# Designs tried in a protein design run: designed miniproteins, single chains. Part 61

Each design is a single chain, and the fold is of that chain. pLDDT is the mean over its residues in the fold that is shown.

## One batch from the design tools (miniprotein)

Design m2231
Fold by ESMFold2-Fast:
Structure m2231 (fold): chain A 63 residues (1-63)
Amino acid sequence: EERREWAIRAAVYAAKKALDAGFTNDEASEIGLRAYEEALKSENFDEALKVADKIVEEAIKRR
């Protein structure tokens, strides 16, 4: 599968997880964009999802 497709899916996953964690729409969008950029560097979809999880967890810890 193309890197771009799994990066988009990882970004949506991260944004949804951020919303569920109580972040605002604007914050979730920023988290999702960050996850997209980092997921593009991933070797596979499982790695992209792990990167998305890490970005959301880091955002939660910054509160």
Scores: mean pLDDT 80

Design m2232
Fold by ESMFold2-Fast:
Structure m2232 (fold): chain A 82 residues (1-82)
Amino acid sequence: EEEKKEIEERVKKFERQAKIYLERGDLYNAGLVYLGIADEYEKLGNKDKAIEWYQKAIELLEQYDPNSVALKIAKEKLEKLK
């Protein structure tokens, strides 16, 4: 299953990238990467994992800026998934 393998590879790349951003204190870009991971799991139909990563993204984005557009999008995506 080519599509599933591609998504799994992208998730691994995103996880590595998010770790680098977090190590540098870049909560905004780490939060955006976590949104990307959540979107990939949503494409796989893994709702539970998508919810987990949207929640992690929300935590980072809220800590960075509680009024950001990215945070609003993350919250809207999470609510639709519940």
Scores: mean pLDDT 83

Design m2233
Fold by ESMFold2-Fast:
Structure m2233 (fold): chain A 61 residues (1-61)
Amino acid sequence: MEEARKKLEEILEKLKAGELSEEEAEQQFMGVVADMAAAGVPDEERRELAEEAGKRFKEIL
């Protein structure tokens, strides 16, 4: 979970800085979610992170 949160924060920072396109940010975040699922992170934690990411992406874009 901590690794996933760190990666999400890096993605969001790069998106805000214009270093990533919306498509690149979404693609990288999908990779984070896949990694969380593979690591056995509970559905509740994965959903919370996905909701946070979705809200922050919409706010930036």
Scores: mean pLDDT 78

Design m2234
Fold by ESMFold2-Fast:
Structure m2234 (fold): chain A 93 residues (1-93)
Amino acid sequence: MEEERKKKIDERVDKLISRLRELQNDTALAAIEEARKKGLIDEETVELFEKLGFPYARELLARLLIAGVRVTHQEIVDALAEGISADELLARL
């Protein structure tokens, strides 16, 4: 079951990556792939990536995960509204 869950997560991440490639957002793509390689993307995390409607929000989430921080959808939305960088958001958490 855990193996099947990992495969489903990888498939969902691949769909996100394909969409980012179409938008030519190399920075978001690289950050998401690094987070996946480090095993940081679980089922809850991939659902959060799918809820985020724009590449910069997904890049921000991936960078926070790489830094070892778990955040809610609302925290990402609030950070984007305030113009907060990933580094600045990490300093506040």
Scores: mean pLDDT 70

Design m2235
Fold by ESMFold2-Fast:
Structure m2235 (fold): chain A 66 residues (1-66)
Amino acid sequence: MTLRVTVSGDVTYLTGLALRLIGRPDVEVERVGENTFLVTVTGSREFYEALVAELSADPRVTVEEL
């Protein structure tokens, strides 16, 4: 399952988010723009739903399910 994640923040906020995502098992992260990442989850559906909920709770983050 793949998410498009867009972040409205400075370079420090972007770097912190990218490091948090890259450090997770069963997650692949591809930077497709300055503030935009594609996040591919190869783990369980439960893990995917939890990740969507976590990211969507951040007001600086926009999550689109692909």
Scores: mean pLDDT 77

Design m2236
Fold by ESMFold2-Fast:
Structure m2236 (fold): chain A 58 residues (1-58)
Amino acid sequence: SEEERVEELLKYIEELAKEFDPEAIVESVEESIPTSPLSEEAKEKLLEGVREIAKEYA
């Protein structure tokens, strides 16, 4: 489901943030979300999750 895909993407993004530069990864993802072919609901959930990752690694 789209919800499961969003959860998998968030886990992948969090792992990338742990292994690489978290600030650069989060910024890149936030810029990509608006242009993705996901539903508005999925985009909002993904953006919220990315922002939580940013807060944790700030």
Scores: mean pLDDT 76

Design m2237
Fold by ESMFold2-Fast:
Structure m2237 (fold): chain A 85 residues (1-85)
Amino acid sequence: MKEREELLKRLNEKIKELVRLYQEARAAGDTEMAAELFSLAVRLSKLQVRIERAKDPKVLEELMKEAKEELKRADEVIAAYRAAR
């Protein structure tokens, strides 16, 4: 339960960061990066909802694993975006 709560908190914080960076990239005219950041924010938001709604422990475990992989991907994209600026 605690691991799920911490993961949901990380997802929420990362979604907020991605949305902020999306607005920044869009303002800078980087339409390709803006689209990628927005797509990641949508994917993490859907995972957050699915994890919160999951009743089956097996399904929850699989969703949490998927969320950890997507968070890693988001971190890599954010790092690449910041390095390019």
Scores: mean pLDDT 85

Design m2239
Fold by ESMFold2-Fast:
Structure m2239 (fold): chain A 70 residues (1-70)
Amino acid sequence: DPEEVEKRRQEIEEKIDELIKKYSDTEEEYKLLKKVFNGEKLSPEEKEYFKKYLKPKVQKIMDELFKSVS
């Protein structure tokens, strides 16, 4: 059912947003993590920042999300 898939997608997006807020130390980290999880194109500067500082936070968010839906 496409409507159930869409509802589940919205619930997952809300949970991702909550986890991003939990693991973000600054508003700039929150904005960049939102771009990553939304699949938005990152600038070269944003990609370097992500690799250095945010990659471990993404892993923690993904691990918590996966455990919550399993």
Scores: mean pLDDT 78

Design m2240
Fold by ESMFold2-Fast:
Structure m2240 (fold): chain A 57 residues (1-57)
Amino acid sequence: TYTTDAVEILEVGELVDLTSADGIKYPVVEGPVKTATPEATARINAALADTKARLQA
């Protein structure tokens, strides 16, 4: 089950799948997000924020 916040994290994971399939590697989160627990959500959210900042840097 995914929450509204998890939907944004899933979007990053799906981008990796599409990009990797094309043979291109980007500095984004590797792997899809599944169940978001309180602790996991906080850690994943921090990683997502870092990834977005680096991509827009």
Scores: mean pLDDT 51

Design m2241
Fold by ESMFold2-Fast:
Structure m2241 (fold): chain A 86 residues (1-86)
Amino acid sequence: SEELKKKLEELKEEIEKLIEKLKELGAEEEAKDLILEAEEEIGLADIVIGIEKITGESLDKLFEKIIKRLEELVEKLKELLEKIEK
């Protein structure tokens, strides 16, 4: 649980850094859909963390699904960044 939460926080930070780089390159419009998708998934992660704190139940399976989706978003953002930097 704690290890999954740590991974989730690391992915959130990585996504935020990638979005900042895209904005610095003037690619915010090209990245718009991916940024919105990332913000939505991060919002869902925060909700799940809140539910676990209130209920005290392990939500590891939900964290695993969110982590997988965030990892996919990291790859998509990196691919877009690479195309723009070329």
Scores: mean pLDDT 81

Design m2242
Fold by ESMFold2-Fast:
Structure m2242 (fold): chain A 74 residues (1-74)
Amino acid sequence: EREELERLAREAAERLDPAYVEELVAKAGKEVKEAVAAGDFEKAREILRRAIREALLAAGLSEEDAERIAEAAV
């Protein structure tokens, strides 16, 4: 399972525009820092998971595969 998720993530990363990934990470990073500063670590994890999922969906992965990889990444 982990090896399969890693393979899917690598394939998705090759299909994404690096500039888009940097923008997505910057936006998610800001929201995560705000949640952590507020002491809401659960919200911070949800924000990261959502951002990873959206990037994978943009790369053409199914909702199920995108969610599994995002959950494994956080």
Scores: mean pLDDT 73

Design m2243
Fold by ESMFold2-Fast:
Structure m2243 (fold): chain A 57 residues (1-57)
Amino acid sequence: AEGLRRIAEALEFGAEWARKSGTPELLQKADELDKGARSYREKAENEIQERLQKLLE
């Protein structure tokens, strides 16, 4: 979970840097990085929820 969250944060940081550049190529990269970050964040949260669910069983 924490590892996935850190990857998501790194991808979001990269996307923000790319957007600040204003270059069309980097803007496309920023969109891809941002989508990847969202995927990793959701995966990390789901992993935590699954672990909690197992503890309640």
Scores: mean pLDDT 76

Design m2244
Fold by ESMFold2-Fast:
Structure m2244 (fold): chain A 73 residues (1-73)
Amino acid sequence: SLEDYEAEIQEGILLIQAAVALTTARNHPDDKEVIDEALKVLEKAREQARALGLDSTVAAIDETIKRVEELRK
């Protein structure tokens, strides 16, 4: 159905946003402002995934947040 396509599109957008945030953070691991902004993007994506009931997407974003947090060490 159209609703199923809309859910797939939203999932794809959120996963792309997460991947871009992680890649940006990895390219600038010593830049606190870049890391903080990446985490902000990921937190917003997680909230959107949660609101949509996309449990697997929430889990994937949580793993991505953990990877970005590791760059702060």
Scores: mean pLDDT 86

Design m2245
Fold by ESMFold2-Fast:
Structure m2245 (fold): chain A 69 residues (1-69)
Amino acid sequence: SELEELERLIEEGRNIPEVLERLRRLLDERPEEVERLAERLLLEGHREALPILFEIGVRELKEAVEKVT
């Protein structure tokens, strides 16, 4: 699958810019998987994953606010 391919590329440390672009594209369809892979990228020192994680955090905060009403 596309996610399995991305996970392999991250593990190998290859094509990180391509991985980041593909994660941004998948963010609406698979936010939990994108979050998991973006966190892995950040832990491995790829700061370029931070904008993706911030966008996910904003989405989670909006959902939490809606549930409190």
Scores: mean pLDDT 79

Design m2246
Fold by ESMFold2-Fast:
Structure m2246 (fold): chain A 81 residues (1-81)
Amino acid sequence: MDLTPYAGDYVGTSGVWANKTIHFTVENNRLVGTVEENGKNVQKFDLPPGYFKVTENNEIVFTKPPFNKSAKIIGTFKKKS
């Protein structure tokens, strides 16, 4: 799957990154998010294939697959452009 269209600047709309600015880039065929907070703390996380969906409004929904529990929404992100 070509992830290049999903790169860019996003805002967290729910979950652990709500109201934070997230910069998504494509690294080694993975979508990678970097959290930026007023230059103070930078967090990096991956969106593995199968762990996220893209909605009709270009919103990314990050879910945790079931291991010993049902799939859970970790966060949602809306593109700022």
Scores: mean pLDDT 70

Design m2247
Fold by ESMFold2-Fast:
Structure m2247 (fold): chain A 70 residues (1-70)
Amino acid sequence: SLLEEAEELMEEALKSKDPEEGASLASAAVLNALEAGDKEHAIELARRVAEESKNEGAKKAAELGIEALS
């Protein structure tokens, strides 16, 4: 499902060591949750990436996603 794909992409974003890869994975996770019709879940995934990720690209993408969805 799109929500399962979103969760998996989020976990990959958290593991990524490359800022560009991290940003792409975080963006894809949020987009998949939005396409599933769950805006609140998309915001929660983005908040989790912003809080837990050590990848600067993933964090920035997540923060932009939160701003765009709020």
Scores: mean pLDDT 82

Design m2248
Fold by ESMFold2-Fast:
Structure m2248 (fold): chain A 96 residues (1-96)
Amino acid sequence: DKLAEAKALYEEGKAAFEAKDYEKAISLYMRALHIAGDLLSKELEAEINYNIGLAYFELKLYEEAIRYFQKALELDPDYEEAKENLEKAKEKLKEL
């Protein structure tokens, strides 16, 4: 079941993020998106893109973080956390 495999990869990615292994988290999140294809709900796809953005933000890769927060908002325009962190990432990029 590709959807179950994708969800398992997403949970592993969250565990990697909590362990502060942000590069591993990004890899696992991207694999989850790839395996799932069109099988994810827009809400879950937005959440995964948002979490990729958070991992890039923690790595101080703010341009990448901005791109993934924007992808999350394209999938879910009402994603308040993505809006807030998009603005925060833009401010951080200006400080560099």
Scores: mean pLDDT 90

Design m2249
Fold by ESMFold2-Fast:
Structure m2249 (fold): chain A 97 residues (1-97)
Amino acid sequence: SAKEKLIAGIKKLLDEMKKKLLPNLAARVDKKLAATEKEIKAATSWEEVEAAVDKFAGFLFNLRLILKLENAPQESIDAIDKAIDDIDELVRAAKAA
């Protein structure tokens, strides 16, 4: 299904992003993603799927702001920015299918 394809795509993107994060931050991403996956699976409309993904993107944006304030490596910040952009593209592609 389009929802299953979206979830799989998000997981693949986040696996690449997590390689640029500290283990404790990667674990926090995994926990939030598990909650988001449940919300996407429970969604009865694309509006609900988009709301769940937007909430997750907001989590990533907040994580990015914290890392920037803590002077984390630019590679970590860039990896989060790329993941946010790529997730948005995956949602648009899944919705169009």
Scores: mean pLDDT 86

Design m2250
Fold by ESMFold2-Fast:
Structure m2250 (fold): chain A 75 residues (1-75)
Amino acid sequence: LEELEKFIEELKKKIEELRKKLEELKEKLKKLEADPSAPQEEIDKIKREIAFLEGLIGLLEGMIGWLEKLKEKLS
């Protein structure tokens, strides 16, 4: 059970790292969209990276929810 709690905490830390990266990408996208000369290809690439990270964060949050329910049943 303690190993499960440690794993959940590690996943939470990973999500925080991914959220920080996501905010950096969103800030970069905001700057690119504010620049009328910015290449559309670069904007589209950043949008795809943001979508991927948002999906990954959602998946990991779902996994944590499942693991927390599992921990409750094992307690």
Scores: mean pLDDT 84

Design m2251
Fold by ESMFold2-Fast:
Structure m2251 (fold): chain A 97 residues (1-97)
Amino acid sequence: SGVAERLARRAFERIDEARQELLDYIKENPDLSLEEVQKLFDEKRAEIFAELDREADRAGLTPEQKATLRQMVADYTDAAKQSLLKEHEKLKEEKKK
C-alpha cells in the first residue's frame, strides 16, 4: 500500500483508541458536560493531527497528498466525534433512569 494509505490507517487507529479512552473516561466521570467532552475530544484531535503532519513531512508527501490525507483523516475523526457524543447522550439518559 502507498505511504499516504499507511499513514491514514495509523491515524484511524489512533482516533479509534482516543475515542475508546474518552468513552471509558466519560463512564468514570458521569458529570461531564457535552462541552467538556467536546473539548477533551478536540484536544486529542489536535495531538493526532500534529503527529500526522510530522509523519507526512518525514515521508516526503506532496502538498496535494498531504491535503488529501488530512481530509480523509478529518472525515473519519468527525464521524468518531459524532459517535462519542451520541454515546455520551445515551449515558446521561441512562443515569437519569
Scores: mean pLDDT 85

Design m2253
Fold by ESMFold2-Fast:
Structure m2253 (fold): chain A 97 residues (1-97)
Amino acid sequence: DKLVEEALRHLREAGQALDNGDYKTAAEHFRRAAELLEKAADEYESTDPVVAQALRGWAGAARKAAEYAEKGDKVNASIYLTAAYLQLVAARVEREL
């Protein structure tokens, strides 16, 4: 799934920005990842509603990561990044996303 691949790229770039202390850039990448995951969820809604709900949940985690990044809270931003990224990678392997 191209939307899921693009979201993962933005999550990786957000992680790099967090490590560099560029919280504004990290927040922008997290928000773009969330938007891409919401679009992917819409595409799966009729075909696999369980995957759609999971994608919306990970979009929510990415939005929370953006919120914490904007506050300069690297620890909480990284927790939500990890939750979104690792579960999305696992779902891609299991569900062929």
Scores: mean pLDDT 85

Design m2254
Fold by ESMFold2-Fast:
Structure m2254 (fold): chain A 74 residues (1-74)
Amino acid sequence: EITLEPPTSVAERAGLEALAAGDYEGAAAFFQGAVKDNPSATSYYYLAQAYRALGREEEAEKALAKAKELQAAK
């Protein structure tokens, strides 16, 4: 089935593909766009994974905290 989703869903898909390819900088950029347009626990969690892979520990920790905050709000 073909589903039309917001640009953030496309960015999340592109980010996941970049992570699978080992393009952590590209993945971080895609997920950063996703959290800017439509913040979600999932997009922040993947952003944290990308930052951790890049060795950006502080940014990874902040993104993970945001993911937990959004998940707890449910």
Scores: mean pLDDT 75

Design m2255
Fold by ESMFold2-Fast:
Structure m2255 (fold): chain A 87 residues (1-87)
Amino acid sequence: SALAEAEARVEELVARIEELVAKVRAGELSIDEAEAALAELVAEATALLDEMEAAGVPEARRRALAARLGEAIDRLLAEIAAARAAA
């Protein structure tokens, strides 16, 4: 179903964001590289949310999935901010 595909895609994006968080913490990514990767993920997340709306995924489920993505993005933003403050 469109909802099941959307949920799977959100968990894939969350996993990719958490991998970036781990790499930033380990010093494996520069701040510039992390910000570039974040910009690409935000664009992909926005496109996915638009696709969910077009596919008729219910508003309440889209809102929950958007919140899940937002929480993961906020974690990466916090890690980038911490890395910048430590520099």
Scores: mean pLDDT 86

Design m2256
Fold by ESMFold2-Fast:
Structure m2256 (fold): chain A 61 residues (1-61)
Amino acid sequence: AAPRPSTVPKTSLSGLPLTPEQQALRDKLEAEIAATDPSTLEDRINRDVLEAFLAMLDVLS
C-alpha cells in the first residue's frame, strides 16, 4: 500500500516500534478493516474479528 505521510508511526501496545514485517501486516489488516462495509451484520462481525486480531498482534509485537 502507498505510504500515508500524515499518518503517525505505528507502535505496539508496549510502545516499542514494530518490525518492518509486523508494520506491513498491520497495514494490510487496517486496510481490510477500512474496506469493510458495516451495512451487513456479517461484515460488522468480520470487522470486529479483524480488529481483535490486530489488537492481539499489537500486544504480541
Scores: mean pLDDT 66

Design m2257
Fold by ESMFold2-Fast:
Structure m2257 (fold): chain A 60 residues (1-60)
Amino acid sequence: MLSMEELEKEARRVMARMFLSVASRLPLSAEQRELVEQYAKAVEEGDIEKAKELLKEFES
């Protein structure tokens, strides 16, 4: 039986990998690529606050 925490952790891993896969197809700068990798890691770790902060960096 999977706990909600284990299910959420697995979902975050899948989402992080999907995001990295999509981003790898975009013509990103080195700085943007680093932000994408940091965002994916934050999502995988479940650090929603850090993920939101990193998204704001893309808007600047």
Scores: mean pLDDT 74

Design m2258
Fold by ESMFold2-Fast:
Structure m2258 (fold): chain A 72 residues (1-72)
Amino acid sequence: KKEEIEKLEKKIKEIEKEIKELEKEIEKLEKEIKETENPPISLINRLIGLKLRKIGLEIELERLKEELEKLK
């Protein structure tokens, strides 16, 4: 169980790092879009894509945390 806990903790940290990276990218794009009067559809679509990616990672993170709790 200890080794399984360590593996889950490592995966959780990796996903948290990826989520933080996506948050920074989303924040930059949101700022760019807000500062632009007529933002191109390509920027809006990219923002939507990044937000969907983040949601997917957040769901995976929640599932991994639940699995970790079951092992403790």
Scores: mean pLDDT 83

Design m2259
Fold by ESMFold2-Fast:
Structure m2259 (fold): chain A 69 residues (1-69)
Amino acid sequence: SLLEEYLREQLKKLGVSDEEADEIVETYKQGEAYLAEGLRTGDPEALEKGRALLSKVQEKIDELKKKKN
């Protein structure tokens, strides 16, 4: 998706390895999948899992930005 490509581009700018970027992108994909499932089924647990995974991605990006600067 466009958002996955955007995320990968941002990670590359932060100087992460392709392998680490792949791990972060996969976590993002899982988060999006859980959010989509929760929205489709109304499952609050799926929505919470999706938010938690996306929060982990954001925390990792914030850590990488802080480390680089």
Scores: mean pLDDT 83

Design m2260
Fold by ESMFold2-Fast:
Structure m2260 (fold): chain A 74 residues (1-74)
Amino acid sequence: SAPPAVAREYYLAGYYREATSETEERVTSVVSADPSLPVVEAKSPAEIEALAAELAAQGVDVRVATSLTRVKAA
């Protein structure tokens, strides 16, 4: 799949949450610090860490954060 378009000066923030209900589910989202950029949702912490590492290798300043306020609902 094509990677998300990221400018070098943008920060990506990762969000990870475990659903607490009858069915446990892990939800991880990658959110750009720029709200005009697309939101990327990953299904595991491993996926978000892999995306963060790939972007960091390209010289992008990437942060993994736990804030849901950066995630835009569809």
Scores: mean pLDDT 44

Design m2261
Fold by ESMFold2-Fast:
Structure m2261 (fold): chain A 97 residues (1-97)
Amino acid sequence: NVLEEARKRYTDEQLLGAFDAFLENALSLGLISEEQVRAARESKPELRAEATGVAMVTERTARAVLQTMLRYAREHGDEPLVALTEAVLAALEKASK
């Protein structure tokens, strides 16, 4: 279980901090809007931490990590996190060209 492995490696505080840093960096780079940041922050803290943990322990390419986060967000009905992850995947595809 990838989530159990994440819980062994990272605290919820560390995962939430990583999520906030990700949001700030994505906003400053123009990858997401202020509205998307606000919507993502309205998601449940435990779901944000769990989704971030799953992404961080995945031994896959950056694209596969983001697709894992998207799947996890969809499974938990976190629409703001789904929208954010789709935007990041689109930006990553543009940057890789």
Scores: mean pLDDT 70

Design m2262
Fold by ESMFold2-Fast:
Parts: C-alpha cells; structure tokens; sequence
Structure m2262 (fold): chain A 61 residues (1-61)
C-alpha cells in the first residue's frame, strides 16, 4: 500500500541517516511492507516502525 511504502521507506532512510547498517535498515523496512501487505492499519504500521527503529538503533549502537 502507499502508506506501507511511505512508512517503510521513511524508516529505512532515517535508520541509514542515523548510521544503522544497510542490512538492518532494509530488514526493518521489509517488515513494515510485509505488515502493510497483510492488512495492518496506518496506526499499526507507524507503531511497528517505531519499535523496529528502536531495536535496530539499540543493536547497532
């Protein structure tokens, strides 16, 4: 969905800008895309992106 693409793409870009490894940023974005394809709401996608962003930054930092 357009929302999934936007939220996932933004998460990927923000993680890369913050210095996260490309592989982890791609994996996080893919999880958001998969959730969107499974019918997750925009609110659920935003929450998922926030949680995944924290996990990636915690692992990388």
Amino acid sequence: TSAGRSIGGSLRAELLEAGAPEELAEEAAQKVYDAANQGASDEELARLAEELGREVLEEAG
Scores: mean pLDDT 81

Design m2263
Fold by ESMFold2-Fast:
Structure m2263 (fold): chain A 80 residues (1-80)
Amino acid sequence: AEEEKKRREGRVKSLEDAKKAAEDAAESYRQKAEELRKLGEANPEKRDSYMAKAKEYEEKARQAEKVAKQLEELAEEALK
């Protein structure tokens, strides 16, 4: 009984840790997108190039956010 409880708690913690890693990755991608947008504003000649790269990082951030949400749902189901 105690061993089963510890295994269950370990699995939930693993999912929570994975969710946090995905959230941290999403925030990192969001920050990179913002930096690229600022570079585009400072460099009009390269604006389109920086804006395209910013969109790429925004898309990566959305994918990481989607993964974090899926991990949250899995952790919630494991607690039921």
Scores: mean pLDDT 83

Design m2264
Fold by ESMFold2-Fast:
Structure m2264 (fold): chain A 70 residues (1-70)
Amino acid sequence: SMEEEAERNKAFDEAEKIIRKVQEKVLETGDDELAEKFGEVLYKFSYARMNNASVEEIKEIIEELKKLLE
């Protein structure tokens, strides 16, 4: 539905904001382990976008991204 698509897009927008923050942290710290984990979550994010993942699945990716910030 249009409503579900809007909610999904909003969740992806939230994920992208957190991705930018994690990317900045990777660049500032030079932490190779953080960079590797970030790459894994980015892969999941790209896959979610390609496969029209549920809002619930996108929220799980957001939680993983937040853990990388702290």
Scores: mean pLDDT 87

Design m2265
Fold by ESMFold2-Fast:
Structure m2265 (fold): chain A 59 residues (1-59)
Amino acid sequence: KRKKILEIVGLEIRIIGLELDIELAEAQGTEEGQRQAEEFRREKEEAEERLKKLKEELE
């Protein structure tokens, strides 16, 4: 109950952080930055999937 709510909040904060990381990586305009942005997008997708499942469990 409480643990799931805290995990949801943590995931929401992480998703915001990943959005910023993607912007910063893309702003570099480098091949390395493009690779980092792709990695962060993947991590964001995983966090969004986890968030969706937790919200479904809370109804």
Scores: mean pLDDT 81

Design m2266
Fold by ESMFold2-Fast:
Structure m2266 (fold): chain A 62 residues (1-62)
Amino acid sequence: MPIDQVEVDASLAAMLATITLRNEEKESEKQIELARETMEALRAGDYEKAIELAKELREELK
C-alpha cells in the first residue's frame, strides 16, 4: 500500500477547502479566498501550493 504523505495532505486540503466553501455565508472573505486558491492549486496539480494554502486556511479557521 503506497502511503504518500503529499497525497494524504492534498486530500485533506481538498476536504478543508470544500467544507469552507460550503459554509461561505459564515466564513470570512479571506477564508473563502484561501479555499478557492487551494482548489485552484489542486486543479493545476500544484499539490505543494495547495498544502501551503490549506495550512494558512487552517490557521484562519482557529
Scores: mean pLDDT 75

Design m2267
Fold by ESMFold2-Fast:
Structure m2267 (fold): chain A 64 residues (1-64)
Amino acid sequence: DETRKELLKLIGEILNKIGDILDLEQKLKETTDPEEKEKLEKKIEELKKELEKLREKLREIEPP
């Protein structure tokens, strides 16, 4: 069941990315420093792009 192992791994990676994004979004809400806000916004955007790529891979394995 190599396909099942790959599916579970992708789901785990997606959940980890979602968690990271939520943590950074929370930090962004609490941050008042403009430089720190810019860094957090850029990192959130990068993670969202990575998450989208993982979701595409998941769609290829898991039928809609």
Scores: mean pLDDT 81

